# Designed miniproteins, single chains: the designs that were tried, part 103

Each design is a single chain, and the fold is of that chain. pLDDT is the mean over its residues in the fold that is shown.

## One batch from the design tools (miniprotein)

Design m3806
Fold by ESMFold2-Fast:
Structure m3806 (fold): chain A 72 residues (1-72)
Amino acid sequence: MAKELLEKGNELLKKKDYEKSIEYYQKALAIDPNNAEAWRNLGKAYFEGLHDVEKAREAFQKALEIERQKLA
C-alpha cells in the first residue's frame, strides 16, 4: 500500500501536479517513514512546486539521514 502511494506520487510529480504529489508522498510516509526516495521527491515538490524552501530542507534532511544508514 505505501509503495502504491509512492508510485502515484511519482507520477503526479512527473506531471508537475505538485500539490497532489505532496499529498501522496505524505500518505506514503505516514505508512513507511523510512523511504529516502519519498522524502527526496517530497522535498523536490515543495521546492519546485510551492517554493517552500523550509519544508523542502526538512524533507531533504530526512532523506539524507536515511541514506546515511544505507551507507553505513
Scores: mean pLDDT 83

Design m3807
Fold by ESMFold2-Fast:
Structure m3807 (fold): chain A 82 residues (1-82)
Amino acid sequence: KEEAKKALEYLKKAGQALKQGNVEKAIEYLQKAAKYAKKSGTKEGEKAAKYAEKAVEALKQGNVEEASKYLVEAIEYAEKAI
């Protein structure tokens, strides 16, 4: 599904931004990923969005380790939504 594929692409971009230390860009990509994951209309997409949103909150708290764990979960569910 197109929306689920876009969510996965943005989640991968968020992961790259985190590896580069660009927290602001990672938050932007995670928010875009959550939007497209919700638009997928699937239960897996809803879970991907939830984990992407949790990753955003972890980054806002300065917790990159926790955000990375949530990003992995979001990617798993986004792949299942395709």
Scores: mean pLDDT 86

Design m3808
Fold by ESMFold2-Fast:
Structure m3808 (fold): chain A 95 residues (1-95)
Amino acid sequence: SIRQLIREGKYEEAIKLAEEKLKENPNDAGAHTDLAVAYLKQGKYEEALEHARKALEIDPDNVGAHIVLAEVYRKMGKEDEAKKWEEKALEIGRR
């Protein structure tokens, strides 16, 4: 699975597989979230933000996408923005 590739540090392979899924279904929120995680792990923060936001456009309550946005903003030194996304993720997880 894509998540297994990410866990194994195979980010380029994870990206290719997620992109293949998106060719079949462009509205796969999970595939966009997996792309965002892989790009985040590579330090490609702009690409990570783009795909995390696309996941939220498809599924506004996607916890994984909120977590990625929080981590990316934290890595970019935007701690206040990171806290906003982390708080939203926690609120969704309590529902």
Scores: mean pLDDT 86

Design m3809
Fold by ESMFold2-Fast:
Structure m3809 (fold): chain A 62 residues (1-62)
Amino acid sequence: MVSPEEMLEGAKKAVKQSIEDYKTYGREESLDAAKAAAEVAKRMTGLEEVGKKVKKYFEELL
């Protein structure tokens, strides 16, 4: 089972990579993937707080 901490760290890593790809290549699909990471993390952990933390991280990087 994936722990909330592992999911949060994985989601943050995915967000950072996707935003970096978007800034480098201008791919809208990468931006969409970064936005989706918060919802995926929330669904997989069942914790609203994890989703909120990933969304905040996305907003800070953008």
Scores: mean pLDDT 78

Design m3810
Fold by ESMFold2-Fast:
Formats: structure tokens, C-alpha cells, sequence
Structure m3810 (fold): chain A 65 residues (1-65)
């Protein structure tokens, strides 16, 4: 599980930065995404992608703005 989470978290970090997220961080089974400065459309896309990863891995999501 941990290896799969690390790989998916890395993909989420790349996607988040591409969409303008300030930070995407993971620690243990938690993923924190800082959405500061993003458009509402890009926030929605990133949240949907992050939630899909959480469903696959069991990770806990935290969103900050």
C-alpha cells in the first residue's frame, strides 16, 4: 500500500503543480493540497483527481486555501 500511495502521490504532485497548486504534500497516509491562487475550475479538477487517488489508496485528503 505505501509504495502505491507514494507513486500516486508523486503523480498528484505533478498534476497539482501543473494546475497551479501552491503545494501538494504527503505524510504517512495523508495528502495535503494547498489550493491558494487557483481558479475554481482548476480546484474542482484537482480535487476530483485527488479523491480518485484517495479511493484507490485509502489516503486521507486535506485541502487548504
Amino acid sequence: MERKLAVKAAALQLTGIGLGAEKVEYKGDEITIVLKGMSEEDKKKLKEYAEAIAKETGAKLHFEE
Scores: mean pLDDT 77

Design m3811
Fold by ESMFold2-Fast:
Structure m3811 (fold): chain A 62 residues (1-62)
Amino acid sequence: KIEELIEEARRLIAEDPENADNRARAAQLIAEVYRLQPTPASVEESAARAHEANRLLVEVLK
């Protein structure tokens, strides 16, 4: 589920933000979220998840 992938990515970053393996894993999970969001259930739901995914992606790319 998309929410599960976002939560896992957030947890990995929070656990050890400087760990390269955790950051790489989080980036992979965020990429999967983008792959799974071509036809969202609602526009608002899609926008909220895209916003959160972009926020986490920016964090791991720092």
Scores: mean pLDDT 69

Design m3812
Fold by ESMFold2-Fast:
Structure m3812 (fold): chain A 93 residues (1-93)
Amino acid sequence: MTPAEFVREVLLRQARAFRKQGRLDLAERIERIIPLVERTVANMTPEEQAEFLRAATNGDKEKIKELFLKAGLSEEDAEEVAETLVEVSKYNK
């Protein structure tokens, strides 16, 4: 499994868990960003992929946004991805 495939599977699992918990708002936000995250991570270097996984685990919004902007996402898409991943990280203790 590639790092991009791994991130996709983790996010899909989280979206399913939130749907089961009745958190449709978070599930839909995760599902919306999955294609952007998968494509962007696939275009990252191994070093950038490692930085992304660390930033996502720590809820580091600024670092996530920086990495996605560097990888070619728009300001709006990078902000949406960063906000969604930070919000989700609060529920994965």
Scores: mean pLDDT 82

Design m3813
Fold by ESMFold2-Fast:
Order: C-alpha cells, then sequence, then structure tokens
Structure m3813 (fold): chain A 82 residues (1-82)
C-alpha cells in the first residue's frame, strides 16, 4: 500500500516537473492523489490478501496517471486555440 502510493507520488512529481509546476497541473495532481488514496482503500477492502490487489492497484495507478496527462493536454489545446 505505502509503496504503490510512493510510486504514484513519484509519477505525479514527474508530471508536475514536465509542466513547470503550473497551478492547473498542481490542482489536477492533488485531485488525482486524493482519488487514488480513496480508490486504493476500496481495492484493499475488496482484495485484501491476493496478488489481484497488486494488479488492480497498478491498473488504477496507470489509469489515473493517463487521465491527468490527458486533462493537461486538453488544457494546452484550449490555451493554444484562437
Amino acid sequence: EEEIKKEFEKILEDILKAYNGSPFAQELVKKAKEEFDKRLKELKEKYPNTRQFEIESAKLLTALALRVIGDLLDREIEEQRK
């Protein structure tokens, strides 16, 4: 649980660094981290002692990381539209 949280935090830090820590990126990352913590707790209750918890938590991490990147790209498109 703590290891996967640290891994997600590292990914979010790398995303923030890529976007120069913009306020929009910071808010998006904060919301993603809060959602990850909530969903991870739900997964732990559903899959307490199985390898499936590791797989499902990795899937959740990947999905949330990709969503953050997608939202950042959508914002960049909006900012560059005339």
Scores: mean pLDDT 77

Design m3814
Fold by ESMFold2-Fast:
Structure m3814 (fold): chain A 83 residues (1-83)
Amino acid sequence: MAAERAGEDFRLLERFKKGEELSAEELLRAAAMALAMKDYEAALAAAEKALEQEESKEILELAAKAARGAGKEELAEEYEKKL
């Protein structure tokens, strides 16, 4: 159930914070977990690193939400324009 997936995504976020190299998919999951925890700075950092590997609508949506949560409205609008 969602609780098990949240545990795995939390581990991916911890690995990202330790400076491990993650795939775009793993970074997307880490960013989503950080966003759910309202850790907007970590969510934005993970989403931006994922965008460097792969530009997808899912990653852009997470980056926009994380940027707004972090108070970076101009950056959020820039990501939303790509959607």
Scores: mean pLDDT 80

Design m3815
Fold by ESMFold2-Fast:
Structure m3815 (fold): chain A 66 residues (1-66)
Amino acid sequence: AQQAVLAGLRLAGERGATPAELAEMLGTSPSTVSRVLRELEAQGLVASERRGRRTVYRLTEAGRAA
């Protein structure tokens, strides 16, 4: 699951992706993706940025190297 989310974020690039966009890409639920993203953020592999009412996730430098 973590590797699939990291791959999805690499495809999104600098633009980043929302949990809903990643869930659609990976054929799973937004709640599953949000759980994995929280784990990756705790590891320093992704960073979150709030855009209005949505949160966008991007790979950190460490996440891009993983």
Scores: mean pLDDT 79

Design m3816
Fold by ESMFold2-Fast:
Structure m3816 (fold): chain A 50 residues (1-50)
Amino acid sequence: LSPEERSDLVGRAMGAAAKGDLETARALLRQAGVSDEAADTLIDAVLANK
């Protein structure tokens, strides 16, 4: 994946997390090559944001 494609997947994952779809968010982050630890940090940040 290109950096642009990875950025798009991360953006889509954060959108899914904001909707409460954590399974889709984790799947997209894994596809983007994000580690489980980084994925959990990103999801937590989105859930803490109103």
Scores: mean pLDDT 78

Design m3817
Fold by ESMFold2-Fast:
Order: sequence, then structure tokens, then C-alpha cells
Structure m3817 (fold): chain A 75 residues (1-75)
Amino acid sequence: RIEAVKANIVQVLASVAEQSGPDTAARLNELARALETEDLESTIAKLRAAADQLRETDPVTAKVVEKVLAQLERV
């Protein structure tokens, strides 16, 4: 079930990246790759750091990352 949740999150990040500008797409693809290879604790830490960094430069992407983080914290 955790693996299915990760797959859904990766799919959502990839979908948003496809519809985004190149800078946002690059950041989202990096997060998706991290989700595939890391455990939940490492993934949560990376998503939290990414959301914090993106709040000033890309608030739309920051909100997407924050929603993903909230879903992972409930698993």
C-alpha cells in the first residue's frame, strides 16, 4: 500500500511537471526521482525542504509539494 501511495505521488508530480515551465518541471522531476529511491522519512524531509525553498520563488509548486507532504505524513 505504501508503494502504491508513492507511485500515485510520483504520477501526480510528473503530470504537474508536464504542464509546468522548464524550471518547475525540473524541480518536480527531481522530487519524483527521490520518492522512487528513498524511504518515507528521507522523502518527507526532502519534500519539506523543497516546499520551504519554493514558497518564495514558485508558490504554486510549493502548494503541490505541501499537499504531497500531508499525504505522506498520514501514511
Scores: mean pLDDT 70

Design m3818
Fold by ESMFold2-Fast:
Structure m3818 (fold): chain A 80 residues (1-80)
Amino acid sequence: SQIQQLQQQYRQLTRQGQRTVDRAERTGDRDDIDRARDIIRQARQIMDQLQDLGGRIDRDIQDQFSRTAARTSRLYQRIQ
């Protein structure tokens, strides 16, 4: 179903975001930080679509995403 596809995409983006932010923290590279920001933006769009369809994400995945988004925001503040 569309909901299941979006749920899978959100989980994949959350994992990708974690890897990308880990890399950005090690390198301090602006390109890595921008890549993490793009992943966070994509995941938020998927979440909005899921909410519109009445879909949900497991709390653990939501918590992982929130931590990754916070880490990404902190990195971005350094390059402004």
Scores: mean pLDDT 85

Design m3819
Fold by ESMFold2-Fast:
Structure m3819 (fold): chain A 62 residues (1-62)
Amino acid sequence: SEEEQWDEFLEKVLKIAREIEDKEEAIAYLEGVKITLKETIKDPELLERALKRLDEEIKKLE
């Protein structure tokens, strides 16, 4: 499903972010992904869920 494809994409994004040693660079990367998702995902519920996962990761880095 489209939801499963986005979940797989987000897992890859989170893996990349966790491998970035500099916290500020990791946050900047995740913020960039959020912008891309806002422009790409048309389903508002799927977008909200994806952004929430990225926001939770950003908060852990702060």
Scores: mean pLDDT 84

Design m3820
Fold by ESMFold2-Fast:
Structure m3820 (fold): chain A 63 residues (1-63)
Amino acid sequence: SSLLEKLKEKVEEAIKAAPEFAEKLREAWEETLAAQDSSAEVRAGAILRLIGAILDVELALKR
């Protein structure tokens, strides 16, 4: 979906900007991919956790 494509781009941008968060971001992305074959609730939960991880990194980079 277009949402997953945008989230993948955001993950890659965040890793490039803050390599120290790469492991956390990759884990959240892999969990999101694994959840795609699960129930709608599980997929939504994984996507929300991924968005949270991306926002945590973006917030940490702000001054």
Scores: mean pLDDT 83

Design m3821
Fold by ESMFold2-Fast:
Structure m3821 (fold): chain A 96 residues (1-96)
Amino acid sequence: SMRLEAEIRVSLALMRLTILIKYPDPNISAEEIRRAAELAFEAVAAAREAGDLESARRVLEALRRAFSVQAAVTTDPEAKAAAEEAIARAEALLAA
């Protein structure tokens, strides 16, 4: 079921993003940021395909918040750049 797949992906993405908001990691790698972004954007795509635009918006807003907090504390320039790129993509999708 497309709806069940979307619900699972959204739930997992929101859980991961909520953890990053509450417990930002100054030592997070660029690879971990990219994996978190991939999970979030796959959840957005699945939610949109299922017609759940509200869940897609919630994931994009959570990603923007989580990665803004993370970018502020990270010491790795590559991780900061990866977070900022994901924020820009999320903002573009929110504006569409």
Scores: mean pLDDT 88

Design m3822
Fold by ESMFold2-Fast:
Structure m3822 (fold): chain A 60 residues (1-60)
Amino acid sequence: SAEEIEYLEKLIKEGKERVKKLREEAAASSDPKEKARLEEAIRVLELLIKKAEEALKKAK
């Protein structure tokens, strides 16, 4: 449906923007523990974005 496509496109866009911000935070951090937590958050978010992109391909 059009609503599902719009939802997935918004989710992917916002997710990619969040990944960019998290990468900037990780690059700015001098704390190895904080950097590792941010890198893990990025990995999880990128996996969710990939799942959303696959759902979008099937919806189109």
Scores: mean pLDDT 86

Design m3823
Fold by ESMFold2-Fast:
Structure m3823 (fold): chain A 75 residues (1-75)
Amino acid sequence: SATEQRILDLLFERSPTPLSVAEIARALGLSQSTVSRHLRRLEAEGLVERDAAGRYRLTLETEIELTMKRLQEHI
């Protein structure tokens, strides 16, 4: 979805810094409940991971995939 792509793009831009639900919601202009729902789906898909403090980041595999894709788009 467009919202999930925006979350992934934000986490990539802020990498390697993990972001809280509140920080993602504020940055994207969305409610925390909306962001939390999408993050749970992305976590279930293995695209993001949650730390002990409840902050989210891209999985290493996803970060590598997005980096490779962006490099190819600039050729």
Scores: mean pLDDT 84

Design m3824
Fold by ESMFold2-Fast:
Structure m3824 (fold): chain A 71 residues (1-71)
Amino acid sequence: ASEHVALASTALGQGNYEEAKEHAEKALKEAGPDNSEALSLLAGAYRGLGNEEEAQKYLEKMKEAVNKHGL
């Protein structure tokens, strides 16, 4: 797990959705596009921002990543 996963999770829990999105994007860049934790955090951040379409997109990517890698 990258430092950015922890930072994104913390920001999401605090309702800082823009900050959570930024850290989750950095976590994906560092850990790879199939990192299920980073994808889950991106989905949560987009939902918090009111972007349900983007949240759904990242949730589907997260489920596919779990199917491929078990993370």
Scores: mean pLDDT 80

Design m3825
Fold by ESMFold2-Fast:
Structure m3825 (fold): chain A 60 residues (1-60)
Amino acid sequence: SAAEAARALRMAEGALQLAQDLGASEEAIKHAREAVEAARKGDAAAGMEGVLRAEQAMGL
């Protein structure tokens, strides 16, 4: 849904900001960027999957 995609986008943008602020690995930043792109395209599931991969790469 549009609401789920909007929520995924906010979480993905948060994950990207966190990865950048922490100076996280290129892998973490890449997953966070892919999550933002997926969520912007309306793919909430892919967006959330990217957030989880970014968090895992950051040790979260």
Scores: mean pLDDT 87

Design m3826
Fold by ESMFold2-Fast:
Order: structure tokens, then C-alpha cells, then sequence
Structure m3826 (fold): chain A 55 residues (1-55)
């Protein structure tokens, strides 16, 4: 789905995305955190972070 109007969820996602980028420095920590959160949102963020890591 797409974000509608207020982008409240988007703002939260952006903050989480930045946090994940920092956590990615410690792959063990990131793995533990995302392992429990199998949400579509976390999956999308994980996918994007993985793409950047490969870069």
C-alpha cells in the first residue's frame, strides 16, 4: 500500500531506517532485532538496507 496524506507511518519508517543503518554496523545486533520483527515494513527496510550493504 501507499502512504496517504500525513505520512505518519513514513516518518516512523525513516527513523527506523536510519537506526537500522547504524545497527547494520553490527550485523549480529541487526539480525537479532529483525529476527523477531517479521513485519512487511521491516522486511522492506531490511531489503533496502541489504541492497546498500552490497553496494
Amino acid sequence: AAQQAHDTAGARGEAARKRVLELLKDPEKAEQWFKERNSPETLEILKEVAAEKEK
Scores: mean pLDDT 59

Design m3827
Fold by ESMFold2-Fast:
Structure m3827 (fold): chain A 92 residues (1-92)
Amino acid sequence: LLEEIRRLLEEADKLAKEAAEAIKKEDYKKAIELLEKLIEKLERLRELIEEAARRGELSEEEAEELLRGLELNIQLAEKLKKEAEEKLKKKE
């Protein structure tokens, strides 16, 4: 379970970096696609962290800290996706 969490964190970090590059290059279609994948990975991480906490593989404090970080990252990714969608609409 912790190994799966680590793998998904690495995948999420890669997607976040790729999305940032797409935004920088004004490739809003690619940015939206990458941000959607990122949000999906972050939501799955939330489920796994809650599961690890239920199994006692994470302390309550560790789980709460990770979940707070995930919630902030999800909110940021959703905001960036909305901004990219608005910019894409202006080009069409």
Scores: mean pLDDT 83

Design m3828
Fold by ESMFold2-Fast:
Structure m3828 (fold): chain A 71 residues (1-71)
Amino acid sequence: MKSVAELVNEAIEAVKKGDEETAIKYLREIFEKLKDNPELAQGILLNIIDVAKKYGMKNVQKEALKLLEEL
């Protein structure tokens, strides 16, 4: 199984490559792994939103915001 740190790194790399589907997949995996730690999940999701804004990944931003609302 991939660690949370590995999933975060892979999500960021997917955003940088313009691979929205892969980035969203890893976002969902991060959210599921961190259900018992909403504070850590919030920090990670906010960081990914910032990266997605810099790279113009609108669908990644929308999914991360949706997951934040589910915390």
Scores: mean pLDDT 83

Design m3829
Fold by ESMFold2-Fast:
Structure m3829 (fold): chain A 92 residues (1-92)
Amino acid sequence: SLSPELKAALEKVKPTLPNLETLKLENNNLTAAAVPALERLGSLKNLKVLDLSNNNLGDRALVVLPLLTDLEELKLENKNLTYEHILELSDL
């Protein structure tokens, strides 16, 4: 099930989702309960930058990496994962 916070954030960008290259979801109180909803972001095949910083997701947000094949940057809490790091993690 979608967390209320993530659902609200996604509804704001819903009309632009197919063409989206940058999605900013920072400071939305996202927790591990949001992980199934984050997997749905796999439909955003053009997404290059995803900002999930200042949420409570931790490394669980890494589940999006195999789904977002064009992703170049993932921002997580106190971690910025660059394209080079993403390539290393996608092989796991």
Scores: mean pLDDT 67

Design m3830
Fold by ESMFold2-Fast:
Structure m3830 (fold): chain A 81 residues (1-81)
Amino acid sequence: GLKEGLEAYRKGNLEEAIAHFTKEAEKGNADSWLNLGMVLLQQGKYEEAIEWFKKALELNPDNKLAKTNLNIAKVRLEIAK
């Protein structure tokens, strides 16, 4: 669940956090889409992070946190190419 994902993230267990947030995202929990994107961005999985931030913005186009992190992920992806 979200609680387990957040606890894993706090402990630095990024893979475990991703697994929990992915499961919540598959249930349609929009809050988990932003969280999943942020953890993937921290792990350097820029293309996957971009897709989740885009999904969050489809639901709420004015989400400034999602817009900011989407731009960060895009810049980091271009540098990594």
Scores: mean pLDDT 81

Design m3831
Fold by ESMFold2-Fast:
Structure m3831 (fold): chain A 62 residues (1-62)
Amino acid sequence: AEELVEEAKRLLEKTGGNMVEAAKELSAKYGISIGRASRLVTAVDAGDMELALKIAEEMLKE
């Protein structure tokens, strides 16, 4: 779960805050839907680490 949040942060930093590119990269790397990846990236960008972690944990569950 934390690895997904850290990767989302890293991708946001590398894309200069381009949330669409960060979400697409995260989606492709982890096999998650673009919608879910976008929600995670948005939470990370907003600095809502509690929400980001919750989203990441839900993505890693069945």
Scores: mean pLDDT 78

Design m3833
Fold by ESMFold2-Fast:
Structure m3833 (fold): chain A 82 residues (1-82)
Amino acid sequence: MPVEVGIKIVLPSKEAAEAVIAALRADPHVLAMESVVVKDGDKTVAYVRALTADRAAAEAVAARAKELAAAAGGTATVHIPG
């Protein structure tokens, strides 16, 4: 069953957000992706919805998002349904 992953990424800059989004979009576990980037004070927040083939792929994308956010000086919060 395909699984949609919701990811909220808080990053220090728009450049960091764009780089993280590009890296996630290139991930082979991501079948389709929508993203919105919003400025929130001195931070940039990216909201991502990624469609994956199954729960294992969803968990891989979640782990990758957290690693990419941390490497860019930010944090990622992930929601995987049910």
Scores: mean pLDDT 84

Design m3834
Fold by ESMFold2-Fast:
Structure m3834 (fold): chain A 55 residues (1-55)
Amino acid sequence: MEELAERALRYARRAKEVFDPETALDVIDQAIAFAEKLGLPEAVEEFRRLKEEVL
């Protein structure tokens, strides 16, 4: 679970660099929803921080 959250965070960070802002935001929103379902509050906070950087 924790390793999966780390990989998802790495993917979301890469999406910010590779995709346009709209696509990157969609990927990050999906990652936030996924982390919330897994009960990973620290991962949710990291993804929300990334979303703020894209906005």
Scores: mean pLDDT 73

Design m3835
Fold by ESMFold2-Fast:
Structure m3835 (fold): chain A 111 residues (1-111)
Amino acid sequence: MEKAEELIKKAEEKEKEGDYKEAAKLYIEAGKILMEEKKYEKAIEAFKKAARAAEKAGDKKLKAEALGNLALAYREMGKDVEAYKLAAKAQELLGDYETAQELRERAEKLE
C-alpha cells in the first residue's frame, strides 16, 4: 500500500474509534505526502478530512493547520480564490482577524 493510502486508512480507523485529534494529524501527514507527489486532488481530499476531524476534536489550531495546507493545495491547482478564502479562515481560527480580512480582500479582487 502507498504510504499516503496507509496513513489515510489508519486515520479512518482512528475516526471510527472517536480519536479525532489523531485522525486529523494522520490526514495532514497523508496530505503532505500527496503534495510532494504532486497528487493535488487527493491531497485536497485528505486535508478536507483533516479539517473535519480537527473540528470534531475541538482543536482550532489543528483545524487552522489543515485549512492552511488545504489552501496551499488549491493554490498549486491554480484555484487562488479558494486558496485565499481558506487561508483567511485559518488565520481567523488563530485570532489573526486583520490578516484574515486582507486575504478575503485579495480573494474578492480575483473574482
Scores: mean pLDDT 88

Design m3836
Fold by ESMFold2-Fast:
Structure m3836 (fold): chain A 82 residues (1-82)
Amino acid sequence: SSKIEELKKKAKELRREAILTEAEGGMTAMLYSSLALGGSEEEGKRAREKAREAIERADKEAEELLKKAEELEKKAEELEKE
């Protein structure tokens, strides 16, 4: 049914958004890690903390998106059984 296709499409979009979110977090962390190499020891420590924060934030956001995708996938599977 069209509703099953819509749920699967939305789930796929959320999974793609989760991948992009993690990629953006990784890029931000890489930038901060690069900045840590060019500064003072204290600046390097702060940059490493920002890199860690970027990864943790991206991981959390991606987990939320994946949970939403899994819920939609479960709804689609339930409808397919009917």
Scores: mean pLDDT 86

Design m3837
Fold by ESMFold2-Fast:
Structure m3837 (fold): chain A 57 residues (1-57)
Amino acid sequence: APVLSEREERIALYIMFGYSQREIGELLGISPATVSRLTRRILEKLGLSSLEELRAL
């Protein structure tokens, strides 16, 4: 079973490809604050402490 929801997987992929929180918000039609909150949740679910670690995957 996937650890991330479909929405969280999309955000994680955009982060890994170098998109900013603002750009991800524009792509998904959500606020940068919502992207930031979801990003933190993604990191927690994956056991990562930073965006740098997510980008290194």
Scores: mean pLDDT 79

Design m3838
Fold by ESMFold2-Fast:
Structure m3838 (fold): chain A 104 residues (1-104)
Amino acid sequence: MTREDLVSWLMKEFKISRPLAQAILDFLESVIGLETVQALYEMGQRGMDVGLVKTILLSEVAVSLRKRGFSEETVKEVVDLLKEALDGKVSAEEFRERLAELFA
């Protein structure tokens, strides 16, 4: 399975642009790893509800950030930003800029 398969999945399921899907995937790979993203994709392909897949994804990101020693405030802000991005409410550039600011 390729990164392109995961990008196409994010675009289709969340109705987001390709640049935003790529930015989200790059972030998810860095935080939870491609194997976890791949497992969520496969759950979706097997008929798991998109809302449930989204909930698990956000939970995995939160758990990973806590294990890395980030504050609860930072974890909440990152998860909220990821929710906005999956809803198509921010551009790829805005998503990357806001992430960089939160981790500065």
Scores: mean pLDDT 86

Design m3839
Fold by ESMFold2-Fast:
Structure m3839 (fold): chain A 135 residues (1-135)
Amino acid sequence: SHELLAEGLLAGGQEKYEEAIAYYDKAIAEDPNNAQAHLNRGNALYKLGKYEEAIADYKKAIALDPNNAQAWANLGRALLKLGKYEEAREYVLKALELDPNSELALEVARELARALRERGDLEAAEELERRVEAA
């Protein structure tokens, strides 16, 4: 199980995302409650542009480990790619509540604030901007 996770991470680091997913599939088959394997498979799926599949994996990772700020931030990032700005905002704010200094959550918050401003959702954009400035 540790070996499969390590092989998946190595493949992902080499941008071999489909190979990484195959290792994570095996890790999940051996231990369906491996939160890290679900998170890492979601990340590889995200890199392939499979945002809906990545979201399913991030939600499973969060169900197994609700205090993982990175999983919440990754969920928000994938929802942002799908244009689901309100849901993305809720999950990015949750990530920042768990880890106010999360580089990923702060980056997603900046991108989301920009998208919300372009939509005319100024109050929502300003809330995210204030959270970023407080970091």
Scores: mean pLDDT 89

Design m3840
Fold by ESMFold2-Fast:
Structure m3840 (fold): chain A 83 residues (1-83)
Amino acid sequence: SLEEAIQAARDLIRANLTKEQALEVSRRVGEAVFGPDARVIEEGVTAASLQTAIALLLVGLSLEDPEKARRAAEVVRQWLAEN
């Protein structure tokens, strides 16, 4: 749901991840949304830019593709629960 996507985005931004952690969660989200061949662009990115990109993706997908939003939010929630 939109509410779950917003909550996952807020929790992610509040987590204050390292760049390596942000890259890891970005890879997981990319795989869930775009498939197993999805790649994250690592050049010129920061932890903050990656977390912001994931947050925007979660909210955007909640409006355009709720099933992909659900998968992405689930991946973010699982990653945060495990770390």
Scores: mean pLDDT 80

Design m3841
Fold by ESMFold2-Fast:
Structure m3841 (fold): chain A 91 residues (1-91)
Amino acid sequence: MVEELEEKVKKLEEMSLDEQVELLNEIELAIEAETDVEEAERLLELLKKAYELLKETIKKNYDTSDVLVQFHLIAAESMVFLAERKVERLK
């Protein structure tokens, strides 16, 4: 599972903004379903990497004043926040 998600993250910059947010959601859902702390921490680091790549994609290619772009940023930030809380609860 992690290896498949890692390969998708490597191609994240080639994805549309909607596809990038869907990938972050897929990783977040994998973290929510995880019961092993080490695996959850690996997935969280992958999610944070994907989030940083999403922010860089937006910075280079999109108007940050666009409401849809802001919506995607808020959604991605919320996914990272929820995932961090899940990993802390597993410790």
Scores: mean pLDDT 82

